Designed miniproteins, single chains, continued (3). Designs and how they scored, part 51

Each design is a single chain, and the fold is of that chain. pLDDT is the mean over its residues in the fold that is shown.

## One batch from the design tools (miniprotein)

Design m9867
Fold by ESMFold2-Fast:
Structure m9867 (fold): chain A 65 residues (1-65)
Amino acid sequence: MVDDAEVEATLHLIRAVNAEKAGDYEEAIEHYRRAADLLAPVDPATAQRLYQRSEELEKKLEEKK
């Protein structure tokens, strides 16, 4: 069974993906980061990928200025 942190991370990941599809990169960044933070102690490889995704979206936000 996944632990409670993995379940919470999955919910944040779903919210992040939905926000990203809607073009709400700021909301997506927050949820990707939260999911990454929750996964870091149990799945550091997945956490790193989520942090990288949030950084990519941050660059897109800066480009909109």
Scores: mean pLDDT 80

Design m9868
Fold by ESMFold2-Fast:
Formats: structure tokens, sequence, C-alpha cells
Structure m9868 (fold): chain A 75 residues (1-75)
């Protein structure tokens, strides 16, 4: 289990946000050219990718939440 500093957590969050934005931009561009049937198939593929992403980055997201909760408990 990886433990990160506050600066590393902020950097990781920014990287994840930029990845998410790029994915949304790519999805929107592809969806504009799709038929309704293709959009449905693409949404299923997108959900499968989100599940994999959540599994891969779940530990990192948990650390971010724990850091935020710890700060609240101190105050």
Amino acid sequence: HMKLSKEELQDAREVLERIRKREEDAYNKIKETMTPEQKEAFDKLRKAREDRYRSTFGDLLKQIKEAEEEEKKKL
C-alpha cells in the first residue's frame, strides 16, 4: 500500500483530473459520430473501463479520502 505526502497527493489528483478530462473530450468527439446503437455499446465499454480504473486507483483514492478525513478530525 503506497503512502504519499500532501504534495504528492495534490499532484496525483491533478494528473487524474487531466486524464479524466481527456477521456471525456475523446468520448464526446467519438459519440458525435456514432449511431444510437453504437453509443449504447460504447457506454457499456466505458463502464467496464471505469470499473478497471477504480480497481487500479482505488488505493490512491482511499488515501486521498483518509488524508481529508484526518485533517477534519484534527480541527
Scores: mean pLDDT 70

Design m9869
Fold by ESMFold2-Fast:
Order: C-alpha cells, then sequence, then structure tokens
Structure m9869 (fold): chain A 55 residues (1-55)
C-alpha cells in the first residue's frame, strides 16, 4: 500500500510540480474515496480530480 501511494504521488509531483507532501495528501484523499482496492492509475486519476477541484 505505501509503495502504491508513493508511486502515485511521484507521478503527481512530476506532472504538476507540487511538493511530495502535497502529492501524498492528494493520493491519500483519493484512497479514502476509492478504497484500498483502487489501482495506482485510479488513485492518480482521482488525485488529479481533487487537485483540479481545489485549484
Amino acid sequence: MLEKIEEAAEKLVKEYGISKEEAIKLVEEALKKLGPEASTEELIEEAKKIYEEKN
């Protein structure tokens, strides 16, 4: 699970230029919405939606 969160967060850091801390928060919010069975790609997509909704 932790490795999956780190992988998704790294993608967000690269794409949006945000801090790793902010990226991890977005992925954690995505995980809360989608549940622990969500794939890395699903977590990335949901985290992007959360980021865009806030900005």
Scores: mean pLDDT 79

Design m9870
Fold by ESMFold2-Fast:
Structure m9870 (fold): chain A 70 residues (1-70)
Amino acid sequence: MDLKELEKMILEAIELAAKGDGKKAKAVVEEAKKKFNLSDEEIDKIAQKITGTPKNLDQLLFEAYLAGRF
């Protein structure tokens, strides 16, 4: 698995959420899951390793969205 490409996609989704593009952020996450054949649980574990936090991707995207707007 190309962890650098996957990390780039996860970080892009977080940035899109922070900018208010929640739909596009979700689309990037779904594309990453499809491209790397990952379940929700698998991508969450990878996001936790990349970010150093126990938060799942959905929580990370939501918190980025709030931080970017409030």
Scores: mean pLDDT 78

Design m9871
Fold by ESMFold2-Fast:
Structure m9871 (fold): chain A 110 residues (1-110)
Amino acid sequence: SSLERARALIAQGRALLAQGRYDEAIALYQQAIELGDDSLRAEALFNLGDAYVKQGRYEKAYEYYKKAADIVLSADPYSSPILFELGYYARKAGKYDEGEEYQKKALEAA
């Protein structure tokens, strides 16, 4: 099934990340996003963000963390861990006002 393939691609991508093979991991996560349900799509988007962090590409990482968070926060609007993560990477990407807003929301949810 497409969901089984998406899970396999995410697992293989994580193995490639552990090996420092970031571009290859990114390609597998992008394929997984197209095949997964909302849960697997969010997981693949977070892992894609992590891959861009490993490359030092914080603007790109923040973009993908936001996409993952849109899925997660639609199910749980008060997920403090996701809001803290967004705040951190927003600031790393130079989006300081957005980072402060996410930090405020995370503290209100905690």
Scores: mean pLDDT 82

Design m9872
Fold by ESMFold2-Fast:
Structure m9872 (fold): chain A 65 residues (1-65)
Amino acid sequence: MPSLEERARAEVRRLAAELGLSEEAEQTILDRVLWAARALGLSEEQVLALARSLALAEADRQAAA
C-alpha cells in the first residue's frame, strides 16, 4: 500500500504537470505539504487538500506575473 508520503508526492507531481509548474515549485510545494503533515498531524484528506490549495495558489501567482 502506498504511504501518505508517496500519495502526496504523486498528487503534487500530477498537479504540477497539469498546471505547468516548474520542478522547483513542485519540490517546494511537496516540502511544505510534508512538513505540515508531520508538524501539525494532518489527515490524508487534509494533506491532499493542502497540496491542491498550494499548487493552485502557485499557478495563480505565476499567471499574475
Scores: mean pLDDT 81

Design m9873
Fold by ESMFold2-Fast:
Structure m9873 (fold): chain A 68 residues (1-68)
Amino acid sequence: TKADLKKELLKTIGEILRIIGEIFDLEMQLKKTTDPAKQAQIKAQIADLQAQLAQLKAKMKEIDKQLG
């Protein structure tokens, strides 16, 4: 139903906001990191979260299209 789609949209928005916050925290941590190995690890974590964010944004667009 339209109500179920709205609930799924709100849940997806919540997941997007959580991931954005995690990326922000990792970027702040990266700025304080001087060890190249640790920098590489943090960059890999940011890249993984950005991939997840892209998938959630795609899901959000699909739900939005169904809502009209």
Scores: mean pLDDT 88

Design m9874
Fold by ESMFold2-Fast:
Structure m9874 (fold): chain A 71 residues (1-71)
Amino acid sequence: MSAEEHLQAGIAALQAGDYETAVEHFRRAALEGDEEIRRQARVILTHLANEGTGEVAELARKALEEIDKAF
């Protein structure tokens, strides 16, 4: 699965209410993608970190930390 496919799969998971799967797809999109895909994934993950349920927000925060350490 490409970074673009991960971004699309993450959006589909959000629409389905599968937030944990969405966070994992956005994490992979950001780590594997170009600057634009990484920026889009970071914006969505930041929203989930601030507005998501406790477990989802924690997963999103950890994903953002991994992305920030990688770049």
Scores: mean pLDDT 83

Design m9875
Fold by ESMFold2-Fast:
Structure m9875 (fold): chain A 65 residues (1-65)
Amino acid sequence: MRQRILEESTVALLRMGLQIARRYGSPEEVRAEVARLKERVRADERLSEEQKEELLAEAREVEAR
């Protein structure tokens, strides 16, 4: 359960970070945060393939803004 809770928390935090960047960040800050989150998502062995795809899709949407 501990590992499962951490996975859920990680996904929630990454999504929240992307949403905050989209609303409040400057274009430069948004790009930097999106790049950082993409790197972190790719490197995170705990995330499922589905969770990674969802987070990367959200990151691409934020980047396109």
Scores: mean pLDDT 68

Design m9876
Fold by ESMFold2-Fast:
Order: sequence, then structure tokens, then C-alpha cells
Structure m9876 (fold): chain A 56 residues (1-56)
Amino acid sequence: MLSLEDRALLELALRELASSGPGPKASWLQVALDLGLARDLAEARRKAAELRRELA
């Protein structure tokens, strides 16, 4: 089950996917770091990938 923090990170990742095309680059990763949802970019990407796989 997803925690509140994990759900927030997933929502940010899904918004990035929904904004397909030219635009702001990887802003959701920076927001996730600013909110403390991950300690670094690598962890944020890994966590988002795990959550997407969990929901698939």
C-alpha cells in the first residue's frame, strides 16, 4: 500500500507523464526533492518507477 509521501511522489510523476511534449524538464523530480519525498534524484526516480510498476 502507498504511503501519503509515496502517493504524492507518484502524483508528481504522473503529472510529468501527462505533460508530454516540449516544456519544463524534470520539474517533478526537483519538487519531490524539495518536499523531502526522496533524499536524491536517483532515489526519487527509483521510487517513482517502483510505484508505477506496483500500479501496473
Scores: mean pLDDT 62

Design m9878
Fold by ESMFold2-Fast:
Structure m9878 (fold): chain A 118 residues (1-118)
Amino acid sequence: MTFTASATLEEVDGEWAVVLSYDAAALAEARALPPGDPRRQAVVRALAEALLRAIELWLRHLLEQGLISPEEAAALLERARARLEEAVAAGSLDALYAAFGDTLVEIAEVAARNLAAK
């Protein structure tokens, strides 16, 4: 089984987005494997690395826009890494998606609070 995942920062019609691209067929194959299978664990790790890259790119963008401080960006990235590593240790794709979602909500709340304070 070969799995690929990547993240890029893109501008579309004046809006910024982080685009996560991955092999959906290989991911579906990995989901069908039992928990603890090394092939499933490899896919979970590769996806976690792509998700962390997406978070890093988005935090860098927010920092450049002045919507987040360097200290807030560093703290958010450290917490994101910890959450994703915990999900990888569990071998759980659902835990990985939850960790990513929780991180995006936290980042959005910090950025919104900083924007409202201007």
Scores: mean pLDDT 82

Design m9879
Fold by ESMFold2-Fast:
Structure m9879 (fold): chain A 76 residues (1-76)
Amino acid sequence: MAEPEVVGVHVEEEGDRVTVTAVARGADAEEAARAAEEAAREALAKAGARLTSIEVETAEVNGTALAVATATGVRE
């Protein structure tokens, strides 16, 4: 079984607002979603931002589960 893999993390900063988009793939949607959420939360914390919202979307493409996590936070 394939281990979940984070395939990309994108960080956007606008003043005190930080938005992170993390994409992960895995053998199933739950594993992919967990990996994407963890990556997004970690990137947001490293940017020094407090989490205000997080959304996770999953899809299956050619037998591979994909997850996209979008986390938004604000620097204090």
Scores: mean pLDDT 81

Design m9880
Fold by ESMFold2-Fast:
Structure m9880 (fold): chain A 74 residues (1-74)
Amino acid sequence: MFSVEEARESVEAAEELLKEAEKALKEGDIQKATSLLVAAEIHAAIALLSGDPELEAKAKEVLERIKKLKKEME
């Protein structure tokens, strides 16, 4: 399994990628936003494998934000 430190880095990466996706969406770059959201989902999923309740909670929060943003792209 990934270390807690690697999981923390994955959560941070997911949050940064999500922010970049929000910016891309505001710019009308749907293709870039979609790619960034996919990357954010992968990093958040990795963090869920850590077994750390705090990191799991943060990862779930990121996944919820991604889901909401995807609905705005419809």
Scores: mean pLDDT 80

Design m9881
Fold by ESMFold2-Fast:
Structure m9881 (fold): chain A 72 residues (1-72)
Amino acid sequence: SAEEDLKEAERLLEEARELVEQGKFEEAGRLMRKADKLIKRASEDPSLKERAEELRKELERIQDLGVRKLTE
């Protein structure tokens, strides 16, 4: 279900953030791509649009963190 997709995306983003902090960018990137697909799919449900938007912002924050780590 779309709700289960968002819960899975949330778990994947939490794990991806930890991987980025550890410098495991390839592994983090795989989880982030999977989370992005789940968020996009779930965002088609109007009742979940606000939750999907919150997770999209979290994905952006993790992407920004990864860029900062790579450009240091």
Scores: mean pLDDT 84

Design m9882
Fold by ESMFold2-Fast:
Structure m9882 (fold): chain A 89 residues (1-89)
Amino acid sequence: MKEAEELKKRAIELATEAGEALAAGDEERAAALNEETIELLRKLGEVGGEEYAKKAQGEAQDALYAKYLPASPNAAEDQASYEAYLAKR
């Protein structure tokens, strides 16, 4: 599934950039990158199926938080929110 692989790769790349933007305090850029990531994951569900999209969403979320959490001014609250997200999977 070439298209599904390309969408997954792009979504993870954008999520990483969104995490970097959040770490830099650029909330507007982070929001724009996150919206683009969500759109790519939605399209991935249509092309690659819901399970593949769900896995890609998890990987994208992990990539975002790997960049954001170490630099967060409210790291404890953000870490707790991420842990709550993981617990719902």
Scores: mean pLDDT 75

Design m9883
Fold by ESMFold2-Fast:
Structure m9883 (fold): chain A 99 residues (1-99)
Amino acid sequence: SVDDPEIEADIREGIAEIGIAVMALSEKTPEIKKLLLEFYDRVRELGARIVDVTADHIVVEAPSEEVAEKVRQLAEETNKKIKEIDPSRKPLKVEVKVV
């Protein structure tokens, strides 16, 4: 196994990036696909990291409660935009953990 914590972190982040790409590729609505990719980029810009992705659930690790709150607000904004495009779609479930 990898014994370097930085390498392990990079691998986990790469797997999460692949998960977001798969989620986006499975999306038939181009505007929603764009919103999913923008959400990933903005979480990264805030200094948080996506660590797990399933079909409808994303887990984010934040370095502080301030960053966690910004990620939660970003998730709410993203879900609002998705709802405006497709009102029948289930909202994206985002779990934010402070580490």
Scores: mean pLDDT 74

Design m9884
Fold by ESMFold2-Fast:
Structure m9884 (fold): chain A 71 residues (1-71)
Amino acid sequence: HMKERKARSLLERADRLVKQAEEAIKKGMIDKAKTYVEGLRRLAQLARELGLDEVASYIENKIKELEKKIK
């Protein structure tokens, strides 16, 4: 299904950004971590626009967890 392939692609990109944000936080690179979180917000918005609400919710939850770790 085209929708399933788009969902998987967005989830793969999101997981990569989450890992990059976590690594940046671990290294104290807060500005860089915020940049990755902003990337995640754009992916969540794109998922919503594509009707991939479950994917968007997943990404939004990851953003909240990362924001708790920033500062």
Scores: mean pLDDT 84

Design m9885
Fold by ESMFold2-Fast:
Structure m9885 (fold): chain A 108 residues (1-108)
Amino acid sequence: SEAERLIEEAKEAKDGEKAVEIARRALELAKRAETAEEALAAAEAAVLAAEKALEYSKKKEEAVEAAELALEAAKVALKKADDDIEKLLRAIGLVLRAIGLLIDAESL
């Protein structure tokens, strides 16, 4: 799927600017996703990209932007998963991971 390709791109990101780009594309995909599963995969890509932005970004603003995009993607996945307990718990996990990344990024 498109989300699975974004997950692979996020895992290989070694640049803050590229990580922000991947997080933005992942959020757009989460918003367009017709299924909770695709939205969850897109949100996972966004969270992974935000983790890479925190690791490799030389600018605080890039790490913060990626984390904010990941949080929005996780919230979209949460909204789409609200009728399935397993998907709901996965989405909650992604929201919590994104919040942690945002706190860490703001502390740079």
Scores: mean pLDDT 88

Design m9886
Fold by ESMFold2-Fast:
Structure m9886 (fold): chain A 82 residues (1-82)
Amino acid sequence: PVDNLEGYRRVQEMRERGLSEEEILRVNVLLWVLENGGKITRLEEVSEEKVRVVVETPDGRVTELILSLKAYEFLQELLKRK
């Protein structure tokens, strides 16, 4: 299906932007959470290179993810695409 191809292309695009496999996983998990009724509850700049993202999952759990600026910018770009 088209959705599986988009997921693969997204991973390739993240690799091309210099994201690590761990960063790619975090971005994909965060995107899945947001697409399935989760939300970002707090966003905090740790440095110009890193952002702390606090997320509420669809089942009501709260978790924190540290993303590089590159990973966060790519996530924002993905959210703007649709």
Scores: mean pLDDT 76

Design m9887
Fold by ESMFold2-Fast:
Structure m9887 (fold): chain A 93 residues (1-93)
Amino acid sequence: EAEEHLKKGKEALEAGDYEKAIEHFTKAIELAPEDSPVRAEALFYLGLAYLKLGEKKKANEYLAEGSRIARAAGMPVEVLREFTREYRKILEE
């Protein structure tokens, strides 16, 4: 269930439907276990969706929370680096 909403959120984000992406990522977070990779990914993508809408403060808050959960879930550091890279790319443009 959480993974399905994460997938739908990513599809909406790719389509430029940031409001729909936020809805799906929020649902993924609600359904995901506390310290899970799915929750961490959903938080990172939720932050990216907010960043696309110009909501830099919210984006940074979600990136920080996603990073905390990713570490707790034992996710590879390269996943954290990839999301940091995506955030930087949007902020530089």
Scores: mean pLDDT 82

Design m9888
Fold by ESMFold2-Fast:
Structure m9888 (fold): chain A 64 residues (1-64)
Amino acid sequence: SSEEERKRLQEAVRELTALAEELGVPEAETKRIIHEMLERIENEGASIEEAKEWAERQIRELGA
């Protein structure tokens, strides 16, 4: 991946982790969601934006 792609992915992970902490989502669940997001990008051809939106929805559901 390009340097810009790597930075975007790192930023997405950071933002999702911060959101999960704010909503009180357990660390184990947050790690599972981030792992699934990375799987979607690597193995299913999802864009970073699409995978991040999916992960954000999962985190918000658990934090509700």
Scores: mean pLDDT 84

Design m9889
Fold by ESMFold2-Fast:
Structure m9889 (fold): chain A 72 residues (1-72)
Amino acid sequence: EKYKKAAENIEKVGKLAVDRLRALGVPDEEIQEIEELFKKAIEAYKAGNMEEGRKYFDKAVELFTEAAARAA
């Protein structure tokens, strides 16, 4: 089941991203926002909605990149 595998992969990526932001000292409020977007992406992929899942995933990556750059 390809959509569940995609959701599993996003869950792993999201966990690593959250762990990295926490290690960089990014505020919990920003981390929670990014984590919520990864959760929304996972739910969309589990529902078989690849377009919705990709939108949330892309937004999470965008915010992750911005937060990581500010923390560096």
Scores: mean pLDDT 81

Design m9890
Fold by ESMFold2-Fast:
Structure m9890 (fold): chain A 86 residues (1-86)
Amino acid sequence: SLEELKEQLRNSDVAGIRAILEEELARFEKDLTQETLDRFQELLSTVLSIARNTTDPERKAQLEAIAKDAMSRAQKILEKRKKEKE
């Protein structure tokens, strides 16, 4: 569930968070719907929240970079799909 993934993100190290976002980004690209977009945005928001609450500057910077990369890649997927329809 989405809530289980959010909890997993909160209890993961940087590598674990990256892996979860990579898997969800792959799912989003494969099955692009409003539901999967909303789910991905909530997970991305959770990662940004973890970064904001992080006191370790190295971990904070890594998490912010991961979130920005994931957001950029998701936007490119959305733009590509929009051009294929409508």
Scores: mean pLDDT 83

Design m9891
Fold by ESMFold2-Fast:
Structure m9891 (fold): chain A 80 residues (1-80)
Amino acid sequence: EVLDKIRELFSKALQALLDGDYEAFREILKEIIDLVLKENPERYDSVKAFIDELAKRYPEFKEVFDEVKNYLDQKKAYLE
């Protein structure tokens, strides 16, 4: 259910990235973060580590990943 939705969103995010649609990519990643943290707020550190690994693998998209990490930090403030 939730995993199937996350997989679908992740596929859409990758397609947006390949199409150069960084705005759609950011929006989809934020939606994935919202879904994961809503179901499992304890996974904050795992989500952050995942984004950090993506940023290391794709340094050309650093600006996009910095925006996504800022969004993640904002969500953490709501959980505390």
Scores: mean pLDDT 74

Design m9892
Fold by ESMFold2-Fast:
Structure m9892 (fold): chain A 99 residues (1-99)
Amino acid sequence: MEEGKKLFQEGIVAFSKSDFEKAIELFEKAIELLPDDDILKGQALFYLGLAYEELGDYEKALEAYREALEIYEKTLGEEDALALTARAAIEHVEEKLKA
């Protein structure tokens, strides 16, 4: 979907400028427009998790990373680099939540 991709790209620009609250808004809008079988939805969820981590919202980051992992595993397989990266992010955030 062109609009979903555009919102994702705008979210990446906001993220690169450390405007994490705006990045979250843009990624959430992109996620609403993108289908569950689209790798781009997985990427939008992964970046949503990164933005929540930067704001210290580890519970929301964990939820976003888990959803990204589900899409990556279904579309690319469990051993794909994106799936492995999402699992590493989940482990990192779970460790932060223990503190």
Scores: mean pLDDT 87

Design m9893
Fold by ESMFold2-Fast:
Order: sequence, then structure tokens, then C-alpha cells
Structure m9893 (fold): chain A 85 residues (1-85)
Amino acid sequence: MAKEAREAAAALAAAAIAAIGAQVLAEINPEHREIGEEARRILEEVLRLTREAERHSEDPEKLREIARRARELADEAGRLTEEML
């Protein structure tokens, strides 16, 4: 249980950092405004998953699902960053 909660928290933090990074890059170049909007949607989803993890803090299976989704969001944000570089 404690392990699943830590893994979910780590995955959510990584996804948030990746999404923020993509947003910052999009703000530097106005050509990437739409990519910045996608990065913002990813961050909103990370925040939703964080609230869901708090509600299911005692459910290791749900925490594993949240960690998996957070990793997908981090990969998605990383791809947005690559599109801008």
C-alpha cells in the first residue's frame, strides 16, 4: 500500500513537471500556442488524477492504475516538448 501510494505520487509529479515544461516552451514561441493548450489539458488531467489518488489512498489496485495513467500523461507531455524542439 505505502509503496503504491509513493509510486502514484512519483508518477503524478513527473507528469506535472513534464506538462509544465511543455507549457513553458510553448509560451516562448507563439507558433506553439495550440501545443501549449494541449499541455495545459494534460496538467488538468494530472490534477484530477491526484484528487482521485487522494480519494483512493487505501486502494492499491486503483493507485497502480493512476500511476500507469500518469506515466502515459508524462509520455504525452514529453512528445509535445519534442514537437517544439
Scores: mean pLDDT 85

Design m9894
Fold by ESMFold2-Fast:
Structure m9894 (fold): chain A 92 residues (1-92)
Amino acid sequence: GTVAKQFVLDAAAIAKENGGSVSVSVDGDTLTITLSGLGVIPQIALALQAIGLELEGYQVTVSIDGDTLTITISGLSPEEAKELASEAESLS
């Protein structure tokens, strides 16, 4: 399976466990995950996990603004983008 899909599932699970929220969107080859209300330690853990996706050939940008963590993952294949768009709908 794609490591990007597994990351989305992990992020959604961590958000639920910490009483936060998750929003996922896909545009072209780019996945954007926005998480809020997690707390500092889960935010840092997810940010580091996201940066690790660069080892799999993705381009990753992480932004933390207060209680909001935004992770952008670029370099998705067309197949990965299609699968992740379906996951985004399932998490809405």
Scores: mean pLDDT 82

Design m9895
Fold by ESMFold2-Fast:
Structure m9895 (fold): chain A 76 residues (1-76)
Amino acid sequence: MKKIYVKKVEEKDGLLIAHYVNPKGEEGEAYLAASKKPDLNKKYLVILDNGEEVIFEKGDKPSDVEAKVLTLKKEL
């Protein structure tokens, strides 16, 4: 499982965007809104500054994605 350390979460045009850095120092963005699915072919462990963990994986139902998005919105 790949760990992603989230620097911040922002909302833009109705999409939640997580800005992250991986352990190799590579920076990126993950799109987390229910209307735009993350790449669920990969397992993403998102670690927030408060230590909360959110996992996106293949087989997540729409309701699971919405619940995870709401968890990330609490950090905004």
Scores: mean pLDDT 54

Design m9896
Fold by ESMFold2-Fast:
Structure m9896 (fold): chain A 118 residues (1-118)
Amino acid sequence: AVKITESGGGTVPEGGSRTLSSKVSGVDFASYAASWLRQAPGRPLENVATISADGRAVAYSPAVAGRATISRDLSAQTSYLHLADLRREDTAVYYGVLIPSTGDGPAVFGEGVELTVV
């Protein structure tokens, strides 16, 4: 079974930085694009950042562009989202998500990690 374990959440001061990690097991990580999605209370789920399966293409939402970095470590089977210059509107539950590189089959979501900016 595929398992996604997120870490790195918690409470962070406004203007600070945080790195969230999404560790993957039970699947060939190289066959998946990795995304980070977030949901603030009462708001829709939104895409924050995506990195392609080969690691060559990255995309960021306008809300975090210029202050976010997404990366992947194939040997550790982990994707990372680094957020700098944190704002109160970054307060959300963040999900590591796997997307099949072929487009065939469902996206796989982790359980989520909470980030609170104070």
Scores: mean pLDDT 87

Design m9898
Fold by ESMFold2-Fast:
Structure m9898 (fold): chain A 68 residues (1-68)
Amino acid sequence: MIEKLKKEMEDTKKEKERKERFYKLGVQGARDSGGEEVAKKLEEKMEKDKKEYDEKIKSLENKAKELE
């Protein structure tokens, strides 16, 4: 069971990196188009998603520790 939690943590970290890359491209595209307000909203969404991923990773780490 603990091996599954470790795999989920790694997969979640990869998803977080992929999402961050996607948002960074969106923010850059919005700014290049003069949409600073749109870029700001995308940055806020990125920070919210990052927090959710970090909380999920911490939850998985805690579950792994409880199983040991």
Scores: mean pLDDT 79

Design m9899
Fold by ESMFold2-Fast:
Structure m9899 (fold): chain A 99 residues (1-99)
Amino acid sequence: ATQSATLYVRPGETESATFSGLSSSGTYTVTVTVGSDGTSVSLTLDGSNPTASATFTTSHGTFKVTVTLNADGTITVTVENQTENAVGAVALKVTVTAN
């Protein structure tokens, strides 16, 4: 099963998406893709390793992604746009896939 959302994150801002209908003991891959350039980061989490984070740099800026698999069977994905000296929101596609 795959779920997705798009976040629009301005420089210096943080946005979040929450995905539901999951298992706290499941294994999931969260992929965050920036705009239309196809640059992405993937994080894997499960009930034993329920949190992960990564920072990645693209032509559209630098982003910190934090993901948490919650005990209630939700996944929260938080994206912080750490880009300096830029304006305008960047579109990031968040995809959650069950493994």
Scores: mean pLDDT 82

Design m9900
Fold by ESMFold2-Fast:
Structure m9900 (fold): chain A 77 residues (1-77)
Amino acid sequence: EELDKKAEENYKKIKPVLDEIIAQRPDLTREEIIFILINSDKSIAELAKELGVDEETIRKLQKLLHEILNIPLKEEA
């Protein structure tokens, strides 16, 4: 039903944000960026600094990962 269409559309939403991070960090793959977000206990500010992007970019990606993959959200310190 509608869930399959939403899952595919949400996946398409993640790709542009990942591509934006890769533009700043061409040494990283999409999978490595997702791995860092999932496995890191770092704050949004620390992740943004590490990946060379704005905190808002990390927030967008984290929100999309939470919605699609049920990954825990990072809170503001």
Scores: mean pLDDT 71

Design m9901
Fold by ESMFold2-Fast:
Structure m9901 (fold): chain A 59 residues (1-59)
Amino acid sequence: MPLYQAVKDYTAKNKGELTLKKGEILRVIGEVSEDFLLAESLTTGRVGLVPKSVMEKVA
């Protein structure tokens, strides 16, 4: 399964986005657009949109 890590802290800017802490691991559910993934935080269990620019694939 595709796992990603937040490379920096990110504060949600729009409805449906997740607030992320640097080092947070997320399971990617799918791609919503060129710039956004739909992901589940393995730390919080929250599901939402995350910008690809703050994510790094780890598994």
Scores: mean pLDDT 82

